# Ledger of designs, part 56: designed miniproteins, single chains, continued (3)

Each design is a single chain, and the fold is of that chain. pLDDT is the mean over its residues in the fold that is shown.

## One batch from the design tools (miniprotein)

Design m10042
Fold by ESMFold2-Fast:
Structure m10042 (fold): chain A 97 residues (1-97)
Amino acid sequence: SSQLQQGQNLTNQTIDLSTNVQTLIINQGLSPLDTGQLMDQVVVSTFHVMQSSSNSLSDTTTNHVVNNILSAGNSSGITDGAQSMADGVLQGNQNYK
């Protein structure tokens, strides 16, 4: 359905943006803390957009986003920053629902 496609697109865009930004930041030599703070702001901005569009993520989609953020953080060496972002996704989705 169009709603399912929109949810999948938002999830994929959030994951891709998070992964790409983390990769770029690590290549520039930023600390995990600074990287985590920047990515937390990206997640918050993403939820603000979802709130304005009346779109919340399903629990399945939220878990998928969380797992991919944690995986991306592990791959990029910024596990603490990834955990902070994952917590932000969970909190933002819960607050919107």
Scores: mean pLDDT 56

Design m10043
Fold by ESMFold2-Fast:
Structure m10043 (fold): chain A 60 residues (1-60)
Amino acid sequence: KHLEEGKKAFVNKDYESAVKHFEEALKEDPNNKEALKYLAKAYAELGDYEKADEYLDKAL
């Protein structure tokens, strides 16, 4: 559910809410590459490029 809620927030450009939902998705499944990729994108949209790079590396 958190992954889907995060995607909805991301589409609505609510990147802060998207980050929170994707972080919850990763608490349930730390290896969820889709959540990691979206979290990286959301952090990039927020201008937090250090966290964006960190989560992109984890998604590889």
Scores: mean pLDDT 83

Design m10044
Fold by ESMFold2-Fast:
Structure m10044 (fold): chain A 74 residues (1-74)
Amino acid sequence: MEISDAEVQLSLLQMLLAIGEEKLRRGKMTEEDVRLLERRAEEAERLARETGDEVAAEVARRLRELAERGRESL
């Protein structure tokens, strides 16, 4: 059983989303964290376009929302 690169990428993006949400909740979001979330949202959007995966599309939307909320907190 070989896990696809797309599945690994999506898992990492979901983990980043969870970590970012917790950082925002605790008021520990930094400018570097926001920039990382913005870049990863773009990567998630690309993954969603390439795979047609609705989960990847949802993760992309949530990463963008988190980046915006994080930027507003700075």
Scores: mean pLDDT 81

Design m10045
Fold by ESMFold2-Fast:
Structure m10045 (fold): chain A 57 residues (1-57)
Amino acid sequence: DEWKEILEAIVKQLKELGMDKEFIEKLKKKLLEIIENSPTDDELREKTIEFGNELQK
């Protein structure tokens, strides 16, 4: 699942930004739930892109 690999890359970036481990783990679980419960690939892509944009601030 390419989307799961992308999320793992995002999690890595969050760790490099110095975010709390517990927060990162909670966020990762939430993102995985969104992926598994997402009815369309388009929505999943949009949410992933938006999250990536937030990391670039």
Scores: mean pLDDT 69

Design m10046
Fold by ESMFold2-Fast:
Structure m10046 (fold): chain A 64 residues (1-64)
Amino acid sequence: SSMEKLRLELLINLLEMSISASELLKERARENVKDEEKLEKLLAELEEEIRELEEEKRELEERL
């Protein structure tokens, strides 16, 4: 239905914004985190979160 398609498109848009926010957070972490070990751990955690969001986005796009 057209309403279901609109809902999916909005959810995909929210996931795109979340991915962008997490990428920006990685950039800010690189600029501001003084502890090398903490930075490495934080970047790894953010990379994992981004992968999960990208997979979720792909699943929704398959439904369009």
Scores: mean pLDDT 90

Design m10047
Fold by ESMFold2-Fast:
Structure m10047 (fold): chain A 64 residues (1-64)
Amino acid sequence: MVVETLQVGKGTVTVEVDGDEVKITVSGELTEEERAQAEAAIPLLVQRARRLQKEKEEEEELEK
């Protein structure tokens, strides 16, 4: 499982990746502009988290 977090204004975007499962959580008070920015960043965060998870699974088997 890999977690990537991005702060946008006073809010936070969290992307959790576990295998092929992706969970996206947006928390905090965001303006419309900040929300659009956060949503635009989600695909990049997912891609990074998936890559990190593959490398970590090869080496650690989810922390083992």
Scores: mean pLDDT 75

Design m10048
Fold by ESMFold2-Fast:
Structure m10048 (fold): chain A 62 residues (1-62)
Amino acid sequence: MSEEQLEKLREILEELGASEEEIEKVIEAARNGDFDTAQKLILQAAARNGKLAELGRADITL
């Protein structure tokens, strides 16, 4: 993933209500090419914050 894509992902995670710790874990997984872990963490954060429907409409590309 490019740094521009990681920055966009960070913005989306902030909108989903993810904590800074959760955001950093997702960014690190995505930076390392571990998209399965990144996706799992995104889903967990969205579910915790009641934002699963928002995630489905977010402009996220992994």
Scores: mean pLDDT 73

Design m10049
Fold by ESMFold2-Fast:
Structure m10049 (fold): chain A 78 residues (1-78)
Amino acid sequence: HMEEKLKEAMERLQKVGDEAIDLIKNEGKVDEAIQRLLDEASKAINEFKKEGDEEGIKKLREMTAELFERLNDVIKEL
């Protein structure tokens, strides 16, 4: 059940990341896009902290970093 929960959290984080990229590309809403990704990442990481899932936290942090790298690449092309 913890693996399924991590998969769901990662899928939600990926969706928010994709929506953040669309906000930048289509609307130029850089600050809103960054804030949405930060909020979802913090929410997911805090949930896994309550359960003591260090491996889940590590994966969520790594994914968050990758999504911010993608956001930064899109911002550079504006």
Scores: mean pLDDT 83

Design m10050
Fold by ESMFold2-Fast:
Structure m10050 (fold): chain A 65 residues (1-65)
Amino acid sequence: KKKEEEIYKKAVDIFRSAGLTPEEAEELARKIVEKAKKMGLTDEQILNLARLEALQRRIDRRIAA
């Protein structure tokens, strides 16, 4: 349970570094962590999904799409 909070905080930081607002980062991190836990993913896999999502959002912002 405490470990879940740590993963969530790391995911929020990843999204914020990608240029998301605090509200967007918290919402997206919550959704990804919850979904990934239901899928039985490891903490490392959850954080890798967050990094991939952050990269995609950064690309979308650069191409104005």
Scores: mean pLDDT 76

Design m10051
Fold by ESMFold2-Fast:
Structure m10051 (fold): chain A 61 residues (1-61)
Amino acid sequence: DRVDEAERRILELTREGRWEEAEREFERFKAEVLGSSLSAATQAGRILRAIGALLEPEILS
């Protein structure tokens, strides 16, 4: 699942302090999801998971 791959990559980058790269991966993933034929609910869920990964070090310690 491409979503799991994107989430893992964003999480890795944020944990390493590579914030600019994490933001670029998030933007790429968001664009792919919004350009997909997935339902609005599925798109929202996937984007929220990616946001969680991007913010993980600040929210989860």
Scores: mean pLDDT 72

Design m10052
Fold by ESMFold2-Fast:
Structure m10052 (fold): chain A 73 residues (1-73)
Amino acid sequence: SRLEELREHSKKLLEWVKEKAKTASKEELEEMKKKLEEILKEIEENPPSELSEEEVELAKETAREMIKIIEEA
């Protein structure tokens, strides 16, 4: 299903950002965090109509977790 595909994509994004947090410069991490915060705000204010409520929540949670990983780096 699309939700299962999005969950797998989310897992890959989280693995990627964990790896990036270990190797990227502070400047790159700060820029990435800013972009993720902008994406999260856009989803909160204008959720995509083609996504289900569960898919929207998954997208928001993924963005929040990515931001948290960067902040804890």
Scores: mean pLDDT 84

Design m10053
Fold by ESMFold2-Fast:
Structure m10053 (fold): chain A 70 residues (1-70)
Amino acid sequence: MKKVQQAIKKVKEMVDKLLKEGKITPEEAEQLLKRATETIKRFGIDEKDAEKVLKEVLESLQAEKGRKPK
């Protein structure tokens, strides 16, 4: 739990920074937080790997959005 909590905190900080800088939309931020947090909780990802998980989820979300016309 402790490592997972640290990883989630890291992800929240990174997403907040990306949103504040205008690099992602509020919708993307919400999806990023949900998917990254779920992945971290499910697989027990630690803070060290949290950043990598966040990047993978972001890339996946952007790829999915590019495929969907609506």
Scores: mean pLDDT 75

Design m10054
Fold by ESMFold2-Fast:
Order: structure tokens, then C-alpha cells, then sequence
Structure m10054 (fold): chain A 72 residues (1-72)
């Protein structure tokens, strides 16, 4: 059943997106704390991780849009 398979893939993609969004928020907090502490190395590391996380979010959002289009 195609609809069931698409629904399961969509649910998995949404679960991944939620995890990435939680990570994005956590990294934004970590950057603010590292900036307060004057830890330039940690700020640079967390900013790099944030950019990577945002790239992953964009990829998953595209996957979700394609799956939603198949269900319409």
C-alpha cells in the first residue's frame, strides 16, 4: 500500500526534522554562552556545526515537500 509507505517515510522525515530543529536551538544557546565566556574557539566550532545543521534541515524540508506532494 503506497499511501502507508509514504506516510511512514513522511513521519520519519518529520522526526528527523524535529531532532535537527532541537539541535539548531541547542547550538544557538551554546554560541551565546561561548560568546559570554569569550571562548572564540567554541564559538567558531558551534557556528560551523550550526551551518551544517541548517544545511541538513533544508535537505529534510525538501524531502518532506516531495513526500507531501506525492500524498496530494
Amino acid sequence: EEEKKLREELQKAYNTLIGLRVREIGLEIDIELAEKNGDEEKVAQYRADLERTRGDIARVEKEIAELEKKLE
Scores: mean pLDDT 87

Design m10055
Fold by ESMFold2-Fast:
Structure m10055 (fold): chain A 90 residues (1-90)
Amino acid sequence: DAEAAIAADPNNAEAWLALGEEYAVRGDLERAIAYYEKALAIDPNYVEAWVGLGRVYLAAGDLERAREAYERALALRPDDEAIAAAIEEL
């Protein structure tokens, strides 16, 4: 349980990412964004958290923030074709 992992260690970026993913799937975009931002506050190089932010901003219709998040993810992982494709589809 990601909430139990965070209660044990609030600096667990992976647990915050897991909460962001859970709430994104539920369509709770505001909570998903907040949890991805928590993961990124701990590890700013967490590519998966930047990808998650891009996806939820896209779902929210915020194409500018979606692009910014995906471009940051691509800068950290330049050969990732899936991230590059996500930017092309914006």
Scores: mean pLDDT 87

Design m10056
Fold by ESMFold2-Fast:
Structure m10056 (fold): chain A 59 residues (1-59)
Amino acid sequence: SNIFSEHNASKADVKDVVPGSDKHKFQVLFKNGKKEEFTLPSGMTSDQAVDFVKLALKA
């Protein structure tokens, strides 16, 4: 499952995805004003994860 289905969020509810508080984290910003921060597995930067999630939003 992708991050959206795991958290019961649809692509339509996502406003943006941004780098997190450090290089190992990223944030998902929702249209309702909520923010969720996620920790990346080793070997992936926050910028790479942001790009990956933004690509997934267009699928």
Scores: mean pLDDT 66

Design m10057
Fold by ESMFold2-Fast:
Parts: structure tokens; sequence; C-alpha cells
Structure m10057 (fold): chain A 73 residues (1-73)
């Protein structure tokens, strides 16, 4: 649904702010929620490309935050 995609975008923006502020655990939590919403939105083929973009952004945030926390990848 478009609402899931809009919320995923908002959560990715909040996760990026948390990451910049050094709140790495919060960044992972927010990005994980964004990823779940992006994956749900991708069930609609009209939203697939936008959903992929948001999912990749979320994964990038989670990866960077995890690395900063010393979590092995």
Amino acid sequence: AEADLEEAERLNEEAERALKEGRYEEAIRLAREALELALRAMKDPRLLLRGIGLALRAIGIMTEAALRLGIPM
C-alpha cells in the first residue's frame, strides 16, 4: 500500500538522523521497521521499484549502524 511506502520513507529518514546522532541501536530499530514496510509495499507491483529503493536504503543504514556497534557482518 502507498501508506506503507510513505511510512517506510519517514522511518528511513528518522533512522538516518539517529545514525548521524550516534544512536545506533535506535537507527537499526527504525531501519528494520522501514524495511518491513517497504517489503509489504512491494507486494503491489506498481510500488515495486520504490519499495526496492527504500529497502536498500534501510539495509544500508542497518549495516552502518551494526558496524559502528561492533556487530560482525
Scores: mean pLDDT 83

Design m10058
Fold by ESMFold2-Fast:
Structure m10058 (fold): chain A 75 residues (1-75)
Amino acid sequence: MEEKIEKARKILEEAVKLANESGTDEAVQLAADIFENAEKFIEALKNGDISTAEKYFKKMEEDYKKLKELVEKQK
């Protein structure tokens, strides 16, 4: 789990940078979705619900991929 927590932290840092770089409503919304899923991931870990934590971590990765693709298409 420590590896996933570190990856989540890195995704959050990069999502903020990408949303600021893009400046679009779509990028801001994707970054917001990533933050919401990160909060749910941490809450699931606090509750010992590993299955739910993995679900929200996967959603973070999927939204992060969409954010990267969105920013790349703008260049």
Scores: mean pLDDT 82

Design m10059
Fold by ESMFold2-Fast:
Parts: sequence; C-alpha cells; structure tokens
Structure m10059 (fold): chain A 55 residues (1-55)
Amino acid sequence: DKEKEELVKEVSELQAKLLEEQGQDKEKAYEEAKKEASKLSIEELKRRLEGLKLG
C-alpha cells in the first residue's frame, strides 16, 4: 500500500529526528523509528504524524 509506505517514511523521518535530538545515532534512530512505524496501521500512523507535528 503506497499510502502506508509514504506515511511510514514521513513518521520515521520525524521520529528519527526527535531520537537524534535525544542523543541517538542518526542511522540507528531512523532504523528504530522505521521498525516502529512499519508495525502501525494507516490510522495510527496519521495520529502519530499529527502528534509529531504538534510536539
């Protein structure tokens, strides 16, 4: 599903940036964020994306 893949990428990039700011390695942060995002439904990804944009 292309929509899910695009949401996973966007959420992963924003979460990776947040984790990097918390002191994680950039590459490790992205891989960790991508693994978490890939487990979520489209609805959960949309909610997380909104939370990341507000926080």
Scores: mean pLDDT 79

Design m10060
Fold by ESMFold2-Fast:
Structure m10060 (fold): chain A 120 residues (1-120)
Amino acid sequence: MKELIDKAIELLEKALEVLDRLIETFRQHGLDEVAAQLERIKAELEEYLKEIRENVGKDPEKTLKYLNQAYKLLEAGVKLVERAIAEHPEIRPTLQPYLDELRSIVEELKKIVDEIKKKL
C-alpha cells in the first residue's frame, strides 16, 4: 500500500513539473486564458497532494479519495491541453511532448488508484 501511494505522490510531483512547462509555453504563445486555467488546476492539485501527504498511513479511504480527485483533475487538464492544441495547431510540435508526458502520468496514476481500491 505505502509503496503505491509513494509512487502516486512521485507521479503527482512530476505532473506539477509538466503543468509548469505547459503554462510557460501557453503564455509564450499569448494563450493567457489557457495558462490561467492550468494554473488553477495546478493550485488544486497542490492542495490534493498536501491532503494525500497528511493522510498517508492514517486514513486510507481519505488518501484514496484525494488520489482519485487528483487523477480526475489531471484528466481535465489533459482535455484542456488537447482542446487548446486543436484550436491552435501551430503550437502542437512544442506542446505534444508535454501532453504525451501528462497522458502517461494520468494512465499510471489510474492504475495505482485502481490497485489501491482493490486492497481496501
Scores: mean pLDDT 88

Design m10062
Fold by ESMFold2-Fast:
Structure m10062 (fold): chain A 65 residues (1-65)
Amino acid sequence: MEVRELLEKARELLAKGDIDGALQATDEMRKVALEKYKKGEISDEELGEIDELTAEVLRRQAAAA
């Protein structure tokens, strides 16, 4: 699955309040992005966007607990 598909899925799940689903999508997205980064197939800017979304998902998880 492409990083962009997982990123869009995580955003949609967050908008619906599905924090667990958003966490799953974000975890998978980071694994794919890290592999692409090691191969030089993804930019630092794209990784920054992924990091920001990951931080937002984690903040919402903490607030929901």
Scores: mean pLDDT 78

Design m10063
Fold by ESMFold2-Fast:
Order: structure tokens, then sequence, then C-alpha cells
Structure m10063 (fold): chain A 115 residues (1-115)
């Protein structure tokens, strides 16, 4: 994998860590029911993020194909939906929203490198 691809993965990882920190901070004031739902959504988001990054690594090593690019786009759409749901559950907390937007921006930058 190229050093440039690894650096982009590191940027996505940093944005994910920041999003988790913002969600954890905001969740301290949420009800137990909301906290449980957020934990379930975070597990799903982590899974889709790992799948997206695997597809990106494969395309960085073996070249970009329309099929792989479409699969990557599908994972990004799932990540956006789940992040939006977490933001809503936390009453549109500004820090959580900003962290979600930053995560999606880093993923979009990865997408632009593949186009």
Amino acid sequence: VSPFAEKQIERVRAAWDAFNAAVDAASKTASPEVQKKINELKEKLDKYLEEALKIFREMSENGVTDEKLKKFEEKINEIERIASEIVKLLGNDPQVRAAAEALLDELFKVYLLLK
C-alpha cells in the first residue's frame, strides 16, 4: 500500500476517534435507552468503516474498478445514515454534528482520490 493511501487511512481513523470522543461526551447526559441505541449504532458504523477502508486498500493496491468504487460508495452511504441517526439521538449536539461532518469529509476526500 502506498504511503499516501496509509496517510489517508490515518486521517479517517483520527476523524473516527474524534467522532467517538464527541459521542461519548454527549452520551453522558442522555437517557439509558438512548445510550444503548447509540452503542448499537456505533458498532454498525465501525463495521461499515472497516469494510470501506478494506475496499480502499484493495483499490490502492490492485487498481480502481467501477464495482469496487460502487461498493465503497454504498459503505459511505451507510456510514452517513448511521452518523446522522446518532446526531439526531443526541439532540443534534453541535460537537457530535461537527465530528460527523469531519468524518464524512475525510471519507469523501478518499473517494475523490479514487475518481
Scores: mean pLDDT 85

Design m10064
Fold by ESMFold2-Fast:
Structure m10064 (fold): chain A 70 residues (1-70)
Amino acid sequence: MKEREEFIKQLREFAARAEAGELSDEELLEYAKKLAEELLKLVKEEGKLDVEKVKEQIEEELKKLEEMLK
């Protein structure tokens, strides 16, 4: 499924831009939240993944992002 590949790509690009300092902390958090919502939507549509497990992964990535913004 190409949508899942696109999502992973967006996550990596987002992290790279965050590290490069191209985004404000507000933009980073907003984008991370939108990305989390998109991920949960894809997981629900696929029905293949455990939604709770995916939610945990999203929370870990968001926590890393918050630490980078310090």
Scores: mean pLDDT 68

Design m10065
Fold by ESMFold2-Fast:
Structure m10065 (fold): chain A 66 residues (1-66)
Amino acid sequence: SVEEAIAAAERLLAKGGPVGVLYGDDTVYVFSPAGGEVVHTGSREAARAAADAIKARFPNAVVGEV
């Protein structure tokens, strides 16, 4: 979900470094120098929405599509 993706970004930011997010067909991959987490969204539209939500909450996050 979008909330799960934001929570993953918050956990990675707490460990240090900038956060990036990649969205695909049904998943979002949230990553930083500290590691990464995969969040299942069930659709490409939901994955894109989750990536957009991360960017809105963390303007310095890098967003990409795979």
Scores: mean pLDDT 80

Design m10066
Fold by ESMFold2-Fast:
Structure m10066 (fold): chain A 65 residues (1-65)
Amino acid sequence: AEAEAHYEQGLAAAKAGDLETAVRHYGAALALDPTNEAAAKNLAAVLEQMGATPGVAAVRAALSA
């Protein structure tokens, strides 16, 4: 529920072009549910679009808030 709420907010932010907010919400979703592959893929895609390294660095950046 909480992880899903963050994932949905991340989707809305990414769709609006607010990549920083999308990273925050996808990262929060992954912190609550590390097995959420959709959140992981979308976080990696957003960070790649911003010129950042996907994967562990993407999660670290989101969590370091």
Scores: mean pLDDT 73

Design m10067
Fold by ESMFold2-Fast:
Structure m10067 (fold): chain A 79 residues (1-79)
Amino acid sequence: GAELIGITGPPGSGKSTKALEIAKASKRPVIILEQGDQVGEKTEGNITIVNLGNVSKEEFDEAVENALEEGKLVILDPA
């Protein structure tokens, strides 16, 4: 199975809900990487949600690579 999943769609289309449903169905540690104004980290069971803030593409890509190196399932939910 894929270790990296990108969620795409317009703002308000339920992307965050879909990302969380995929994460909850996972049998492994999951990280959801977000961008936006709500910088922070929240862990709930096997799921860690990290909002990186309004970072550059390069900084976002580095966070993705780091999470993949840790053996996590990575879900991308850009704001």
Scores: mean pLDDT 74

Design m10069
Fold by ESMFold2-Fast:
Structure m10069 (fold): chain A 70 residues (1-70)
Amino acid sequence: SKEEMAREISRLINELNEAVENGDYQKAIELIDEIIALLKKSLPLLSPEEQKAAQKLIDSLESLKKEIES
């Protein structure tokens, strides 16, 4: 469901914040990829406004991944 997907994304974002804080950049990259995949899968279930917000989050996560890989 949309609610279950939102809860899973929130849990993964919390784990991403912990991985970054701990300097576990390999885990951070894996979590970013998982979050982006779930966000992309959620897009057809979202309103146009929610899709725009989700796309901005995907773009931010892609930017974060590039910064970590640099």
Scores: mean pLDDT 87

Design m10070
Fold by ESMFold2-Fast:
Structure m10070 (fold): chain A 64 residues (1-64)
Amino acid sequence: SLQQQINALVDQYGYFGYDVVQQMVDQGYDIDQIMQIYRDHLQSQGFSDDAIQGIIDAIRRQLS
């Protein structure tokens, strides 16, 4: 599932950027669903709200 893919990547690498999100969109996943699941999992891993917002904003700026 999308949630399992996101959780595994965060657990293994700490976080991921726009390149991985673009790959998930190319697989047919909805961008808003990807971002919501990613945000929720980063929060569960102890990332601060400011760090999460910075990561998400950077991804959204690079995705057209």
Scores: mean pLDDT 83

Design m10071
Fold by ESMFold2-Fast:
Structure m10071 (fold): chain A 60 residues (1-60)
Amino acid sequence: LKEEAERAERELLEKGKEAKDTVLESGKESPEERYKKALELSKKVRELQREYERLREELE
């Protein structure tokens, strides 16, 4: 139950860290590229939240 949720949450944190590391390394990403990444992360969060809820319901 919580293991699956923790895994999804950890993946979200990892994605956020990768985004920050990329910005820190170059700092040359265009604003458009940053916006695109933000949208991708937003969609990923939404998908993972749905997965989390589905898993909880399935296990219960």
Scores: mean pLDDT 66

Design m10072
Fold by ESMFold2-Fast:
Structure m10072 (fold): chain A 86 residues (1-86)
Amino acid sequence: KRKELEEKIKRLEARIAEKPSAVLYYQLGWYYYKLGDYEKAIKYFQKSLDMAPDFSRAWQNLSLAYEKLGDYDKAAYYQKKADELS
């Protein structure tokens, strides 16, 4: 499962190099989250939101990643952002 995730990340990074998009950055962030790399997950969710600030699912998963890092204040803030868009 970990090796499949690493391969998906590699393929996604190649696709992003060709043509970046909010959805591709979001998917990359989600795969890093599943891999346990919460700092990279945050980085790519933020890139997704820079392109599409109305992407509520990216706000939700940004909140989850901050919870995993123990930053509960940021987690609460980003969850509120997601709720405002729903």
Scores: mean pLDDT 86

Design m10073
Fold by ESMFold2-Fast:
Structure m10073 (fold): chain A 74 residues (1-74)
Amino acid sequence: MSIEELKKEAEELAADDPELAAAVKAVIEAAEGLESEEEAKEVLELTIKALKSEDRGIAAAMMLMIAGIARSIA
């Protein structure tokens, strides 16, 4: 799956929740700051996995953690 496909899937999974959609946008922006395409893909794949979780709180916490990690290595 390409970075563009991962971005689209993440945005679609969060489309029904404005707070999750905003968090996904923040993660995408953080991932775009990464020098490695492979690292950006990992961040987006983890975000998609979090969004597929039934627990909204866990999904939000995981996305904040992922964004923080991406930001720290960018």
Scores: mean pLDDT 71

Design m10074
Fold by ESMFold2-Fast:
Structure m10074 (fold): chain A 62 residues (1-62)
Amino acid sequence: SDLLDQAQRLRERARQLREEARKLREESKKTGDKSLELEAEFLEGMAALLEAMAAYLEKIAA
C-alpha cells in the first residue's frame, strides 16, 4: 500500500541518519570536538521521529 511504501522510505532515511550520527560520534571521540557529538544527537532525534512516523503509518495500514 502507499502508506507502507511511505513508511519504508521513512525507515530507510532514518537508517541513513543513524549511520551519519555514528560517524560523527566516532569523529568526536578522535578529535574531542563536542559539537560533533551534539550534531549526532540531533540526527538521532530526527531518525527517532521518522521511525515513529513510520510506525504510525504501518499501524494505520494494518
Scores: mean pLDDT 90

Design m10075
Fold by ESMFold2-Fast:
Structure m10075 (fold): chain A 70 residues (1-70)
Amino acid sequence: EEIEERLRELAEKYGVPEQVVRDLYLSAKELWGLSDEEALEFTEHALKVAAKNRDSGLAGARAIAAQLAA
């Protein structure tokens, strides 16, 4: 199946378990009514953003925690 092959490729590319990629894809389809292609594009974009922003996400969380502690 073309979709299963693409999900596997994304899992390998971003070092994420296939189940996580599948869950993200299915969420996009079910919650937002996206087409198969749109859900795949969303899934890849989300994985790419997560990978790029891991360190900035931690910095953002620390900034919010500091504001709440003040």
Scores: mean pLDDT 70

Design m10076
Fold by ESMFold2-Fast:
Structure m10076 (fold): chain A 65 residues (1-65)
Amino acid sequence: SMEEDRRLLERAIARANEVPGVTAELVDGDVHVTLEERSIEGEAAVGMLQMLASVLGWRLHVHRL
């Protein structure tokens, strides 16, 4: 369901925010993820969000500082 898909995405965002140098948030239904530095863990978090966004039909915006 749409509600279940939303909960999965919100949990994925919360998990991404546990990664050092990664900030993820929902803005007007779009997912925004910011990487403060280049790291294997940060790129893995982005890859996870990209996979889930693709499957669930959400738009993902990646910002690299």
Scores: mean pLDDT 83

Design m10077
Fold by ESMFold2-Fast:
Structure m10077 (fold): chain A 73 residues (1-73)
Amino acid sequence: SIEEVEKETEELIKKIEEKTKKYIEELRKKMKEAGVPEEEIEKKIELEKGIAEGVIAIVRGVTNLVIKKLEEK
């Protein structure tokens, strides 16, 4: 059903956001311990955040297409 698709999408996005936050904190810690310059750490974190936002946008786009197809049936 459309309601199940929306619920699963919301749960997936929440998991992506939670895992991304944890990954970024672990990445920051590891890069600092490895002596990576702060500027490079911030650039890497911005890239990882951008990738996560891109994945979320794709998930939302695919879900919207699925819902549209279900509504047309």
Scores: mean pLDDT 84

Design m10078
Fold by ESMFold2-Fast:
Structure m10078 (fold): chain A 64 residues (1-64)
Amino acid sequence: AVEEARRRALEALARIAAGEAFDEDEARALLAAAETAGGPPGFRVVEVDGERVLEAADDVGARR
Protein backbone atom coordinates (compact mmCIF):
# COMPACT_ATOMS: atom_id res chain seq x y z
CA ALA A 1 0.00 0.00 0.00
CA VAL A 2 1.06 3.60 -0.48
CA GLU A 3 1.18 4.22 3.26
CA GLU A 4 3.33 1.15 3.90
CA ALA A 5 5.71 2.04 1.08
CA ARG A 6 5.93 5.59 2.43
CA ARG A 7 6.84 4.42 5.92
CA ARG A 8 9.51 2.09 4.58
CA ALA A 9 11.00 4.89 2.49
CA LEU A 10 10.96 7.33 5.41
CA GLU A 11 12.63 4.84 7.74
CA ALA A 12 15.41 4.01 5.30
CA LEU A 13 15.88 7.66 4.31
CA ALA A 14 16.09 8.64 7.97
CA ARG A 15 18.97 6.20 8.40
CA ILE A 16 20.69 7.56 5.31
CA ALA A 17 20.20 11.13 6.53
CA ALA A 18 21.74 10.10 9.85
CA GLY A 19 24.91 9.30 7.92
CA GLU A 20 24.42 5.57 7.44
CA ALA A 21 25.72 4.08 4.21
CA PHE A 22 23.21 2.96 1.61
CA ASP A 23 23.22 0.18 -0.95
CA GLU A 24 22.32 0.45 -4.61
CA ASP A 25 19.41 -1.95 -4.17
CA GLU A 26 18.16 0.05 -1.19
CA ALA A 27 18.49 3.29 -3.13
CA ARG A 28 16.45 1.90 -6.01
CA ALA A 29 13.73 0.72 -3.64
CA LEU A 30 13.66 4.17 -2.03
CA LEU A 31 13.25 5.83 -5.43
CA ALA A 32 10.24 3.66 -6.23
CA ALA A 33 8.73 4.29 -2.79
CA ALA A 34 9.45 8.02 -2.96
CA GLU A 35 7.75 8.26 -6.35
CA THR A 36 4.67 6.59 -4.91
CA ALA A 37 4.67 8.77 -1.78
CA GLY A 38 5.44 11.98 -3.68
CA GLY A 39 8.76 12.57 -1.96
CA PRO A 40 9.65 12.00 1.69
CA PRO A 41 10.45 14.91 4.02
CA GLY A 42 14.12 15.87 4.07
CA PHE A 43 14.65 14.42 0.61
CA ARG A 44 13.77 15.39 -2.92
CA VAL A 45 13.45 13.63 -6.24
CA VAL A 46 15.67 15.16 -8.91
CA GLU A 47 16.07 14.21 -12.53
CA VAL A 48 19.54 13.23 -13.69
CA ASP A 49 19.74 12.65 -17.43
CA GLY A 50 16.05 11.75 -17.55
CA GLU A 51 16.22 9.39 -14.56
CA ARG A 52 14.77 10.26 -11.17
CA VAL A 53 17.26 10.15 -8.31
CA LEU A 54 16.67 10.66 -4.60
CA GLU A 55 18.88 13.22 -2.87
CA ALA A 56 19.00 14.89 0.53
CA ALA A 57 17.17 18.22 0.50
CA ASP A 58 19.61 19.63 3.07
CA ASP A 59 22.37 19.73 0.47
CA VAL A 60 22.71 23.43 -0.32
CA GLY A 61 25.00 22.64 -3.23
CA ALA A 62 22.37 20.60 -5.03
CA ARG A 63 21.69 20.87 -8.74
CA ARG A 64 19.59 23.92 -9.58
Scores: mean pLDDT 56

Design m10079
Fold by ESMFold2-Fast:
Structure m10079 (fold): chain A 65 residues (1-65)
Amino acid sequence: GIKEQLDKIVEEIEKLRKEAEKQSTEEKLETLKKIKELNEKAGELHQQLGEEEAEEVYQKQLEES
């Protein structure tokens, strides 16, 4: 699900940050670009996850009412 995808993106970002510490300036810039793209994707998934959680709460209220 979306939560698992977010966890994988966080793991990938942490891995890239650690790799960047060992890289040349040019390689670091490419790695930081990838981290930015992953952060943007994570933001989109966070928005979608929030919508799904709201729907689940709403559904439970309807079933218990």
Scores: mean pLDDT 76

